# Designs tried in a protein design run: designed miniproteins, single chains. Part 72

Each design is a single chain, and the fold is of that chain. pLDDT is the mean over its residues in the fold that is shown.

## One batch from the design tools (miniprotein)

Design m2656
Fold by ESMFold2-Fast:
Structure m2656 (fold): chain A 73 residues (1-73)
Amino acid sequence: MEEVVERARELGREAVELARRAREEEDPVRRTGLLLRAIGLLEEARLLGRRAGSEEAVEAAREAAREAGLGLE
């Protein structure tokens, strides 16, 4: 379970960084590519947490999504 939480946090941190770079990207195509990769990593982290039954990992993914500005709320 610890490894699942750590992996979810790593995926979340990478997604946050990609989303941050996307906000500074001037090229619309590159910006969209960065955002899609960020969303994909957040989805991977959430699914990883859900499949492992780790509420902490799922919450880590949700927090990363909020920090990235890609959360549902």
Scores: mean pLDDT 81

Design m2658
Fold by ESMFold2-Fast:
Parts: structure tokens; C-alpha cells; sequence
Structure m2658 (fold): chain A 57 residues (1-57)
């Protein structure tokens, strides 16, 4: 899903910019990928919420 892949890249970039460790970033990205196996819409929504939270911090 191209939208989901773009959101994962943006979320990873924002987590790195916010000072999260590589281990924590990998865990967060993998959790979204697992969610996408059950619900791609749910994973997209979760990624958008995470991105918004990081931008508003």
C-alpha cells in the first residue's frame, strides 16, 4: 500500500528527529506492519495519529 509505506517513512523520520533510539523506532514500525496484516485502514489511522502527535509535541 503506497500510502501506508509513505506514512511509515514519515513516522520513522519524526521518531528519529524526536530522539527515539533505533530499537524503539524498529519496534514501533514493526507494530504498525503487524497491524496492517489485520487492518490496513487501522494501520494507516494509527500511523497518522502517531505522526500528528510527534508534530504537535
Amino acid sequence: NPEFEKLLKEYEKLLREAGYSDEKIEKAINQLKELAKESIEGAITAAKMGIRALKEA
Scores: mean pLDDT 84

Design m2659
Fold by ESMFold2-Fast:
Structure m2659 (fold): chain A 73 residues (1-73)
Amino acid sequence: GNPLVDELVQLQKELALPEELLKYVDRLITYLITRELTKEQALALQEDDLEVAGVPKELHEKLLQALKQRLAS
């Protein structure tokens, strides 16, 4: 598998997001796969990147913080 995708699937479970919001994690995963981003590039993502990926602004800081914590730990 893709280690980055595997980490994001675990992150989705750990965030305890409502099912309605899980689709936005799927959008982020698709964005990372489509652009062939590495783990290091994923750690450098900014809110603007999540907006391009179709993630609502309200989730940008939460997902970036969680992604950084998961991938950097």
Scores: mean pLDDT 75

Design m2660
Fold by ESMFold2-Fast:
Structure m2660 (fold): chain A 83 residues (1-83)
Amino acid sequence: SEKERLAIKALFAANSAIVAAELGDYETAVRDMEYAAELSKKAGFEETAKLFEEASNALRQGDVERAIELAKEAVKKLIEEMK
């Protein structure tokens, strides 16, 4: 389904964002977190999208640890919503 396709794309973007953030590539991390949020929103996963938006905002403010934790929580929520 379209919803499942968007969710899978969001998972790829989210994983890319988390890895980028852990490696110090904050530009890629923000871009991919924002993309994960947009895909989650299109899939109807508004709470998950909000968590990715909060993660990207934390990263923009320099709070890398909070951004990674929020992104991991968003991934957990997304996987739960896909089931």
Scores: mean pLDDT 88

Design m2661
Fold by ESMFold2-Fast:
Structure m2661 (fold): chain A 64 residues (1-64)
Amino acid sequence: SLKELFNKFDKDGDGFITADELREYRASLGHDYSDEQVAEIIARADLDGDGRIDFDEFRHLLTS
């Protein structure tokens, strides 16, 4: 589910995903399609260039 995916990257549980947290997760298993796909999602969602993505934005992006 989207929440499970979001929670994997949201280590702080603050309701936001940062590129830094995503990179750390990628180091765990960054060679697979999942990490690469999520990286693209984060890059697209990061419209402000803040490095943070809200759950709402993340969900909307995946829903397309």
Scores: mean pLDDT 61

Design m2662
Fold by ESMFold2-Fast:
Structure m2662 (fold): chain A 79 residues (1-79)
Amino acid sequence: MSPETKERQKRILETLREAGEALSVAEIAERLGVSQSTVSRNLRILEEQGLVRRTPDGRYELGEKALEEERKRAAEEAE
């Protein structure tokens, strides 16, 4: 993947972690200052990797792999 694509994907994951809830493509795009098309494309790639998951109402949240990483961080900070 291009360096710009990787950085964008990282920003999307950080945005979802900061929100702590499912966000729509439009909400992610507004928070990052990018087009909805850019967000949608990157969310598709992240979903294929298990890093994000689409909710029944059409929003996106952290996927299983990203939740495992978050649990590791929580265990280090709080136990």
Scores: mean pLDDT 75

Design m2663
Fold by ESMFold2-Fast:
Structure m2663 (fold): chain A 58 residues (1-58)
Amino acid sequence: MLTEEQKKKLAEDIKKELKKLGIEVDEKTVEEMVNRFQDEKVPIIELIEEIKKEKGVP
């Protein structure tokens, strides 16, 4: 399980990657992705792909 500091770092990294793809997300959405990674063990790459599909990014 990630520490609080690691969760914050991961959230920042996710936001940066999504912004490079032209996707803007709020802090709440990123926190939800981090929580799903921790609680549901869904890979971050898969969560990013879900957001891409939802936003219509190829």
Scores: mean pLDDT 76

Design m2664
Fold by ESMFold2-Fast:
Structure m2664 (fold): chain A 96 residues (1-96)
Amino acid sequence: MSKEEFDKEVEEGIVQIAAAVARLAMEKGYYEDAVKFLERLLEKFPDSAELHTLLGEAYYKLGKYEEAIRWYQKALEIDPNNERAKKLLKEAQEKL
């Protein structure tokens, strides 16, 4: 494995753990803390469609549907085939 392949695997692993932590925080109702956590992670992993989708979900839980829509759209710019982001975008648009 090249160093680049190793670094990518480590990055993907960190994103998966971070996603699990953010989901747990949201299940407990800590939506504002999840937003702050995910925004800091996106500074390190700006191309993660999963982190963009989770940040949208956190804004949705806060009732900030316009913000949620913007983050889901960014997730789809990174990964146009992300079925979760497509579904959540539609659900957020139906709230407006």
Scores: mean pLDDT 84

Design m2665
Fold by ESMFold2-Fast:
Structure m2665 (fold): chain A 65 residues (1-65)
Amino acid sequence: SAAERAALEARLRRGAAAALAVAVKQGMDPEEARRFLEEAVARALESGDPAIFDREAVRYLIEHS
């Protein structure tokens, strides 16, 4: 439903904001980190699977820590 998709998008956006804050604190470029996280959100929304975002964000942060 539209309401379920909106709730998923809001949750993914909050996750992306939290991951971006961690990336910036680790010394990553804010613009590059934002682009990566926006792409991860888009992929998760297209698939309907929030786990795609979680896996991509965690991998990204680990690879750049």
Scores: mean pLDDT 85

Design m2666
Fold by ESMFold2-Fast:
Order: structure tokens, then sequence, then C-alpha cells
Structure m2666 (fold): chain A 96 residues (1-96)
């Protein structure tokens, strides 16, 4: 019963039905419910990060094109945003 609800909740998360997953999680013990909650938060944080990254990249490109920021300053800001050195090099090639 409990394992079936947990499995169904995780299946709903894979389908992007976070609300449905949470409704099932409310029927689980606190420990298992917390696992589903943390997964929803993690997925939500990833979506917010992607949205923020898109806005940040667009702004950095504009500032680089206007020569308000140097390439090194853009590189530093991307490092602070959590990008790896390899990702930064790929992004800088696209922003050029």
Amino acid sequence: MEEELLREARELLERGDEAGAWELALQLPEEKRREIFEEIVRRGVELVKEAVDNVVLKRLKEQLEKKILTEEEVRERLRKAGYSDEEIEAILKELR
C-alpha cells in the first residue's frame, strides 16, 4: 500500500504532475512524504534556475555587446552562478 502510493507519486513526478504527486504524498507517513516533497522542491528549483539562467545569459550578452562588461567579468559572473569552466567556455562562444 505505502510502496504503491510512493511509486505512483514518483510516476506522476516523472510526468510533470507535481500537484497529483503531492496529493498522493499526503497519504504517506511523514518520512516518505518528505522524500516526495524534496523531489518536488528540487525539480522546481531546477526550473527556476533554468529561467534565471536564461535571463542572466541574455543580460550578460547585452552588456558584453555594449562593452559594459569585459569577457573576464562575464566569466566571473557565470562562475558565481554555478557554471563549470567548460560550460562557461561554451556559453562565451555562444554570447560572442
Scores: mean pLDDT 70

Design m2667
Fold by ESMFold2-Fast:
Structure m2667 (fold): chain A 82 residues (1-82)
Amino acid sequence: MTPEQLKAEAERTLEHAEELVKKARQLIDDGAPKEEVLRVLTQALFLANVALYLASLAGDKETEERARKVIEEVRKLYDEVL
């Protein structure tokens, strides 16, 4: 992959992770089962880590920083649900 393709893939992957975090927050607000919330958060964490890795390979420091913030947000939501 070119650096441009890696950057684009990192951004798309991170956007997906951000949408899953949004979904997890909505599930918490709606009183969904803990197991369902944890499943969505686990998917978000996986994608955020993939985005971090791809952004690092692309040298995209902005997307790398955004991915780290998403990872931290998922950790906080895990603590809220547990």
Scores: mean pLDDT 87

Design m2668
Fold by ESMFold2-Fast:
Structure m2668 (fold): chain A 83 residues (1-83)
Amino acid sequence: MKVTVIETDKLKTTETVEDGVLYIEIDPIPRNLELHKEAVEELGGEVEVEGNVLRIKLPDDPTLPLRYTGLLIRKIGEEIEKE
């Protein structure tokens, strides 16, 4: 089934930098958690689920959120096109 793409519109996302770690929080948590995990792991980060929020931890590198989002959009786009 189709899922919401994380960066495109009206998602509640926050970025914070703390102790050399970039945190991205996505609300609500998407159904396709495995795709998020794969994308984050390729970038050297990790994911956590906290209630209805997906928390992503990445190194403090401002390019990584864009790379993560690009990888995820790619994977989700392919899933959505399955009809």
Scores: mean pLDDT 64

Design m2669
Fold by ESMFold2-Fast:
Structure m2669 (fold): chain A 65 residues (1-65)
Amino acid sequence: DEALKLVKEATELALQASREKDPEKAKELLKKAMELMRKADEIGPVPSSEVSRAVGSFILASSNL
């Protein structure tokens, strides 16, 4: 539950970063999203479907930087 919540928050932050027009703000959002993903990994395994969604969001955000 906690790990899943962190992954969902990270996904939302990464999506916000991909849509953010200010590159400095986009980098800050992406950095925070990555931090949440690391915390989720420490807590426990998350369903592969949720991880795939998060990874896709990070790829989109990274492509815009």
Scores: mean pLDDT 76

Design m2670
Fold by ESMFold2-Fast:
Structure m2670 (fold): chain A 80 residues (1-80)
Amino acid sequence: MLSREEVLERIDQLIEELEAGIKTEKDEELKKVFEEALRRLREVRKRLEAGEISTEEAIERVREILKEFQERLKKIFDSK
């Protein structure tokens, strides 16, 4: 079972990975998908840190964000 600290650290790692992706990406549509995922992850982190949501709720929201992110990437790549 992940602790609150471990979940926050994992969210921070995901944020760092997305920020790195944005810096190297030249496709405006892909960049927007990365920026939206980044915005949503930052919101989850803020709410978890503030105690507004549980660790379980934060994990579920991160899963939804990553699922939607992967689906949007697939649609863009499938169109090329």
Scores: mean pLDDT 82

Design m2671
Fold by ESMFold2-Fast:
Structure m2671 (fold): chain A 93 residues (1-93)
Amino acid sequence: MIDDLQDRIRQNPDDARTYVLLGSQYRRQGRYDDAIDYYQQAIRVDPDYAGAYTGLGNVYYQQGRYDQARQYYQQAIDLDPSNQAAQDMLQQI
């Protein structure tokens, strides 16, 4: 839940994974600006965290912004070639 994840951020503000989980929760609610903000915070904490780039790709894909979605999915794969989620999404666009 968002409240639980926000408590985790307060206890460990350098946890990139928790920012990605927050971004994913806001994305599921269609709150794309909030989702993007949390994914960007994850990148600021850990620029090599492939999950944040996959999350950004998912937001842009859901907005129909496929060129930006491709770019972020490609960056996620470049950071983690085993990222099957990003690979599968690139095949859809």
Scores: mean pLDDT 85

Design m2672
Fold by ESMFold2-Fast:
Structure m2672 (fold): chain A 71 residues (1-71)
Amino acid sequence: KKDELSKKIEELSSDPKTVLDVEALVRHIVYGQSQREIAEELGISQATVSRRIRRALELLGVSEEEFKKIV
């Protein structure tokens, strides 16, 4: 479960199309940054951060709550 998720995260992090989606998800859930902080640091809107997080979760096939339980 965790190993399969870690492998998928690595795959998405190596793809220029999805690396920012995974970056936003990891910063929010793993490092505890707010969507506002991520938006300010990356120079994008909070709506864009939220969209990137949602897309990363969809690509990983997990909910935000499921992801929180395994990190």
Scores: mean pLDDT 79

Design m2673
Fold by ESMFold2-Fast:
Structure m2673 (fold): chain A 56 residues (1-56)
Amino acid sequence: ENQEIFDAVVDAAHEGAATLEEILEKLKERGYNPEKFKELIDKMAAGGRAGAAALA
């Protein structure tokens, strides 16, 4: 299910959305819930940040 949301984000970016805010706007227009997208993005960012901190 998260893959469908991720695919929609990729499609929005491919259509010329250059910023996260523009991507979220495109997704909102298509009927997706931007709050869940923000949570997923935060989770991914936190995971990457923790990994980078462990390497440092």
Scores: mean pLDDT 61

Design m2674
Fold by ESMFold2-Fast:
Structure m2674 (fold): chain A 70 residues (1-70)
Amino acid sequence: SLIEELNELGRELRKLVEEAKKRGDEEAVKIAEEYSKKALLAYSQGKYEEAKRIVEEGIKKVKEALKKAE
């Protein structure tokens, strides 16, 4: 189910935000917040497939930022 996939991706992004905050990585937190806002906007418009794409891209960008900060 697309909704179940979105819930799982949302949990992964949330865990990455918590990790970024623990590390004090302000750039990674900012990226995660921007993609979360974009995904929420798409979700509120009923664009669930677009919301999924945005969350997946956000997860990728946050992981890249966290790795670069090391």
Scores: mean pLDDT 83

Design m2675
Fold by ESMFold2-Fast:
Order: sequence, then C-alpha cells, then structure tokens
Structure m2675 (fold): chain A 67 residues (1-67)
Amino acid sequence: SIQEELKEYERALEEFTKKALELKEKGDIEAMKKYGEELLKELEEKSPALTETFRALAERMIKGLTS
C-alpha cells in the first residue's frame, strides 16, 4: 500500500540524513551529494510515483546541511 511505501521512504530519509551528517562532519560535500543522487536513482526504480517527492525532500535536506 502507499502507506507502507511512505513508511519505507521515511526510513530511507532518516538513513540518508544520518549518512549526510557524517559526510558533512568529514567535510566531504561531494560524497554527500553523490550519495543522495544514488539513493534517488534507487528509489526511482522502486516507486516512480513517490520519487519526485523524495527527490525534493533530499535536495532540501542537502541544501539545509550545506547552509
């Protein structure tokens, strides 16, 4: 169901945020962006319908972390 997919994307978002913070602490902004891009590509294969929403959220998080 869409609710189960959303729950899985929330978990993916949490893992992404945790990893992005670790990479930011190391000063590896390029690796952080690359990780986000790879994750978005993976999610696009799994659920195209939710990919645009997740992409926007991931980009917003990266922007927030680099500001």
Scores: mean pLDDT 70

Design m2676
Fold by ESMFold2-Fast:
Structure m2676 (fold): chain A 72 residues (1-72)
Amino acid sequence: SEWEELGRRAGELDREYQANKDPAVLEELHRIVLEVRRWVEEERKARGSDLPSPETRQRLALFVREARRAFA
């Protein structure tokens, strides 16, 4: 659910940025993307693997799905 909420927020910010081109909105969107990327990388390092876990892949898929829904 946390990743779904982050995805929705990312999509909302992307949609807002397309409407107003406010650099502050882009900065906030960028922070969310970087946090998600950092989490995936840290989990991958902890596992000693080049691929994220099935659980993290599911969370990432939910993030992307919710971001697309909120952007539309």
Scores: mean pLDDT 81

Design m2677
Fold by ESMFold2-Fast:
Structure m2677 (fold): chain A 81 residues (1-81)
Amino acid sequence: MADVDSALAEIYMAIGKLLEEKGDFEGAAQSYEKAARIAEPVDPRLAAEAYENLSKVYEKLGDTEKAEEWRQKAEELRRKA
């Protein structure tokens, strides 16, 4: 179960990065959010990376409040793992 969840989170990370490269920041945000939620209970480091990427995407979307929220989540997870 955890192995499958980790693999699925990595797939959503890859999708998010691809969408970000295409300039689809809304799509990238959705993919990174899915990756973070899936990874959080099984791979806190991957979840932190996903939240960090999500923060950067929200900065590009002009949503500085959400960007800061996701950055704080990434930092909390990095402190735990």
Scores: mean pLDDT 82

Design m2678
Fold by ESMFold2-Fast:
Structure m2678 (fold): chain A 81 residues (1-81)
Amino acid sequence: SLEELKEQARELAREALELGKEALKRAETLEQILEAIGLVLRAIGLEFDVDLVRTEEEARRVLEDARELLERARELLERLA
């Protein structure tokens, strides 16, 4: 359903935000700090985008964006370990 897709997108965006914040704590170079800030800002933006979603097609697009962002956040954290 539309609500289930929106809830999944919110959950993934929230996870990406938390990982982005963790990456900011571990970042040692200016480049790493800027990359982590970019992930945090995009995660915040996705949470707003989810609230504006009105169709299942829109929800699937935001869900895919949230999945991509979460993967990027995980990859950054692995590089910072």
Scores: mean pLDDT 89

Design m2679
Fold by ESMFold2-Fast:
Structure m2679 (fold): chain A 97 residues (1-97)
Amino acid sequence: KKEEAKKLLKKGEEYFNEGKIEEAIEYYEKAIELDPNLAEAWYNLGLSYLALEEYEKAIEYYEKALKLKPSEETLKNLAISYRKLGELEKADELEKK
C-alpha cells in the first residue's frame, strides 16, 4: 500500500507540473486513500487547491499536512491561503511561529 501510494503521489506531481491540476488532485486523493499518513500528498492537495484559488480547501489540506509533518514551506503556503481569504491576523501569526 505505502509503495503504491508513493507511485500515485509521483503521478499526481507529473500532472501538476503539466498544469493538469484536476488530474493531479485525483491521484493525490488516491494516494491518501492508500496511505493517509503520507504528508506530502496532503501538502500537494493544498498546493493544488491553492492553484485553483479554492483557499478554504487549501487551508484544510495544509493543516492536515502540518499535523503529520511540520514544515516551514507548508506554514508559508498556509499563511498565503489565509491572506487570500482576508484572514490577515491568522496569516501574520503563522509567519511569527
Scores: mean pLDDT 85

Design m2680
Fold by ESMFold2-Fast:
Structure m2680 (fold): chain A 83 residues (1-83)
Amino acid sequence: MTQEEVARLIALILRGIGEKILAEEALKKGKLEEALKYYKKALEYLKEALELAKKHGDPLVETLEKQVKEVEEKIKEIEEKLK
């Protein structure tokens, strides 16, 4: 992985985690639609990070797969509450 690709991977992870933190804060405040928006943003960044990690055989693949699954489960939970 090049230095630019490492920087891209780190930036995607940080953005994904940042959006996840904002989503959790919105959930604590009962703002379900806002939380859903942030979790969907987190999922986009984390999936991009996972694809980049997989392409280069990075050890973060397992961690990123777990994060993607957790965010997908949170999205499903919130969507069920909004029905």
Scores: mean pLDDT 86

Design m2681
Fold by ESMFold2-Fast:
Structure m2681 (fold): chain A 86 residues (1-86)
Amino acid sequence: MEEIEKKIENYEKLKAEGKSFPTVVLSGEGIPKMTKENVKKMLDAAGVEAPDEVIDELAKILEEFNKTDNFDEYARRIRELVERYR
């Protein structure tokens, strides 16, 4: 959970520098499909252990963000998730 909050803080920093989370992902070698498995892989790479309910909610939040490109809503929902499932 703390690692998810750190990713949001990093996104805020990158956005201030004219970059964004989708831009960082897109500049990579591929765009991961926003599925439970891909979310779990991202959390595993960050060293975060999360229960399935948290992974499902995070995948849903990321999917909505990809559709709306609304960072403020994304950041708000991630903070709510972190608060609930610390």
Scores: mean pLDDT 57

Design m2682
Fold by ESMFold2-Fast:
Structure m2682 (fold): chain A 61 residues (1-61)
Amino acid sequence: SQEELDYALIVLENSSDRNEQLKAAEFLREHGTEEQRERVRAIAEDPSVPEWKRRIARTVL
């Protein structure tokens, strides 16, 4: 659902928990549309985001 996609994006943008990040990324990879992927790409390309988070974000793309 849209609410689940929005929540998964919130987790990728804000969570510091690796397991939550991995679950959110897996959900977005399976169900995400191009709109969600654009926002995930912004995270993956942001040098201020820690490398481990950028690596997880890249698994969605």
Scores: mean pLDDT 83

Design m2683
Fold by ESMFold2-Fast:
Structure m2683 (fold): chain A 88 residues (1-88)
Amino acid sequence: PREAIRELGKAMALVLRELAENSSDSAKSKKLQELLDLLSNALTYLLNGDYDLALKYLQEALKLAEENKVSPEVIEYIKKAIEIVKNS
């Protein structure tokens, strides 16, 4: 749904900003790149209407974000995207 794509877009924008802010931290940057890849895959599946696969990638992204102390705003937007997809 459009609302899930919007929330996911907000999460991706914040991850890109956090990547720029942590460019000197190779370990943090690698985890943020992995997170961005998972979010990008979720976006692709949402655009194709593959909600089950989108939800799988969003849930993997949420776990990675929580385990790696990514900003609370990113976590919140991923959670909102998950909730919207689950109710679709």
Scores: mean pLDDT 87

Design m2684
Fold by ESMFold2-Fast:
Structure m2684 (fold): chain A 66 residues (1-66)
Amino acid sequence: MSEEQKEKIKKYLMEKYGLSEELAEKLVELAERGRFDAIGALLMTRAGLSAEEAEEAVKFIEEVLK
């Protein structure tokens, strides 16, 4: 994963959902490892996102990584 892709994901998560920088960094690390199920779970449990919001966020991350 490029530095530009990491920054794009971090900014999206922080701006769209109000996530802390620390949580956004953790989600980027999970994305680097292809752990999309873990990203969805963490968004719902730590960030308080709905299942629909978590699905949308995961889809965005997958699109950035193509």
Scores: mean pLDDT 84

Design m2685
Fold by ESMFold2-Fast:
Structure m2685 (fold): chain A 61 residues (1-61)
Amino acid sequence: SLAEAARRGVEAAEELLAAGDYGGAATAAWHAIKYARQAGDEELIRRAEELRREALAGTPG
């Protein structure tokens, strides 16, 4: 399902953030946002957007 795809993307973004892969985490979070929006899952949208913000804040300029 789209909600399951979004959850997997959130899990991947969290793992990549923990590993210090900010670029990978931002990409995974962006895909998770896309799937969560299609699924209409407000909590997944919020969590994925949170993760993307964290990833982008950690990305060197």
Scores: mean pLDDT 83

Design m2686
Fold by ESMFold2-Fast:
Structure m2686 (fold): chain A 81 residues (1-81)
Amino acid sequence: SALEEIIAEVEELIARTTDPAVRARLRETLARVKAAKSVEEAAAIVGEMVDEALRDPSTSAADKAALLELAARIQEIVRRS
């Protein structure tokens, strides 16, 4: 399902992320996505986290790029669902 694909994308990024603050954001986001009632709600949860991380000056350029890629992949999943 589209929701399972969103969960898998977040889990994959957690596995590749080394920054503890970004990992904490992703883990909290994963819990919220698993509780989401729709694909649109799950996508909104991820988008909100990505926006917050992008506004955080401590987030590295590499982590910001990875989060933007995550957001793009999730928008593609929503478009197909």
Scores: mean pLDDT 89

Design m2687
Fold by ESMFold2-Fast:
Structure m2687 (fold): chain A 77 residues (1-77)
Amino acid sequence: MEKEEELARKIASESARYAYQTLLEAGVPELEAQSVAVKTAKEVYETSLKLLKEGKSEEEVRKKAFEIAEKRVKEAL
């Protein structure tokens, strides 16, 4: 359980960083980019933890995390 939580946190952090950096490069204000990154981290963490507990591979979880991050970035643009 804790190992799955650690992996989910790592994936969430990576997804949040991706969203934040992408939005900043697109000219989104820092505070708005941070808000989207936080929302991305929460959604990715919850989704990743659920999928890992269901026995999904890290690769499958990372693909879903990236889809969530892309959707959040697209909605913010």
Scores: mean pLDDT 85

Design m2688
Fold by ESMFold2-Fast:
Structure m2688 (fold): chain A 68 residues (1-68)
Amino acid sequence: SLEDELKEKLEEELKKEREIRKAGHDIINSHMDELMALANPAQKAALEKTREHYEELVKKQEEKEKKG
């Protein structure tokens, strides 16, 4: 039915969103060393906090997916 078709399309969109989020995480991690090497001490502290915050968000998201 049209209803089932719409549900499948919505699930596809959610999967794409998760893939984009994952790709962003991988890019950040891949370039973190380069960014840290170029950064001043204040920027390094901000980048480190950003990485920790991002890792915490990813961990919480994974926990929700496992429990939900």
Scores: mean pLDDT 74

Design m2689
Fold by ESMFold2-Fast:
Structure m2689 (fold): chain A 82 residues (1-82)
Amino acid sequence: METSARVLARWLYENIPIAKKYPLEFLYGLVVELGGPLGDLSHDPRAVKEGVANVIREIIETKGKGPLGDPEVYEKVKKYFP
């Protein structure tokens, strides 16, 4: 049903032009897979939406490299960029 990850995926789809190229399930999957790294980036509730949106935007643009540059993140998300 309605979860923060699902709502965020929908917000990305509507507000980030590059995210519109992907289905909502793909964006939801990225948000969920990045739970660990996003936890480090989004410990401040006030910044969570902006921080997550910027990270996902860069990950989509760089096909999994993004500002995190983390090999584990790339391995988790590269399956979404076949």
Scores: mean pLDDT 60

Design m2690
Fold by ESMFold2-Fast:
Structure m2690 (fold): chain A 113 residues (1-113)
Amino acid sequence: VKEKIREAIDEAIRAAEEGKNAALGVSFDDNGVPIGAAVVISDTLSAEELAIRAAREAMKTPGASFAVAIATDKGSEKAVLATMNAKTGTIRVEELDVSFVEAARALKDSLVG
């Protein structure tokens, strides 16, 4: 599991460094353990739509109850964050004060080392 999450984070960072419009979602179980990840790349989706799509894809992991996703926001140099809670059905979206690559590296350090 950790290896697949690491690979997804690295794929998302590479896509963003190549100038692609990318999102990374990570899903968690009821105990807050990371169990899945998803990468979404799209030239047609907004940053908000990308983040929500990546969160939804990560939530397809069996046992997922929570997901966090970050997306590139083309011209702003800041990432967009989406959070999904399956128990409450809530989706929240906000802009971060850091770039996508910075946010993705912070996730990598926190979740997989």
Scores: mean pLDDT 82

Design m2691
Fold by ESMFold2-Fast:
Formats: sequence, C-alpha cells, structure tokens
Structure m2691 (fold): chain A 63 residues (1-63)
Amino acid sequence: AAIPALVQLLKHESESVRLRAAEILGKIGDERAIQPLEQLLQDPALSDEGRVLARLLIKELKE
C-alpha cells in the first residue's frame, strides 16, 4: 500500500512534490488522505493553484 508513503510526501519541502503526492492520493480515493490534505491547506506558503487542487481532492474523497 502506497498510502503511508504518499502521506509522508505531503510534508515534503518542495511544493511540486506535495502536489504530486496529493494528486496520486486523490486518484487512489482513500479517505485516509482527507486529514493530511486538510493539514496541507493550513500552510500559508501553499500557492493558490495548490489550494484549489487540495480543496478539489478533499471534496472528491468526501463525495
């Protein structure tokens, strides 16, 4: 299961790595990604594009 490794990548220093991990978690559709993605949204340094992606993925995971 790649979920724990992808969740760790959401904490990566590179935003591009964090967003790639978020995209993969969204495609897997595992609800364990919801809380880590919500934590990503609390980062004030996250880009507007990153915020839109994270919000969309959280919505998709919740239905």
Scores: mean pLDDT 78

Design m2692
Fold by ESMFold2-Fast:
Structure m2692 (fold): chain A 63 residues (1-63)
Amino acid sequence: SAEELIKQAEDLVTLGAATGDRELAEQGLRLAEEAIKAAENDPELKKKAERTKEAAVRVLESL
């Protein structure tokens, strides 16, 4: 589900940021993008998925 994809993306982005692991942050970005597609008919979930994608991009820019 979109909610499960968002949770997995958030966890991967958080872990990637904490450990400096670019590959984890990239996995989080991919799951966030999948969550956006899965949430296309749910505007609140789509916004949350888009915020998760923004967080992933910021983490990757800082690594």
Scores: mean pLDDT 86

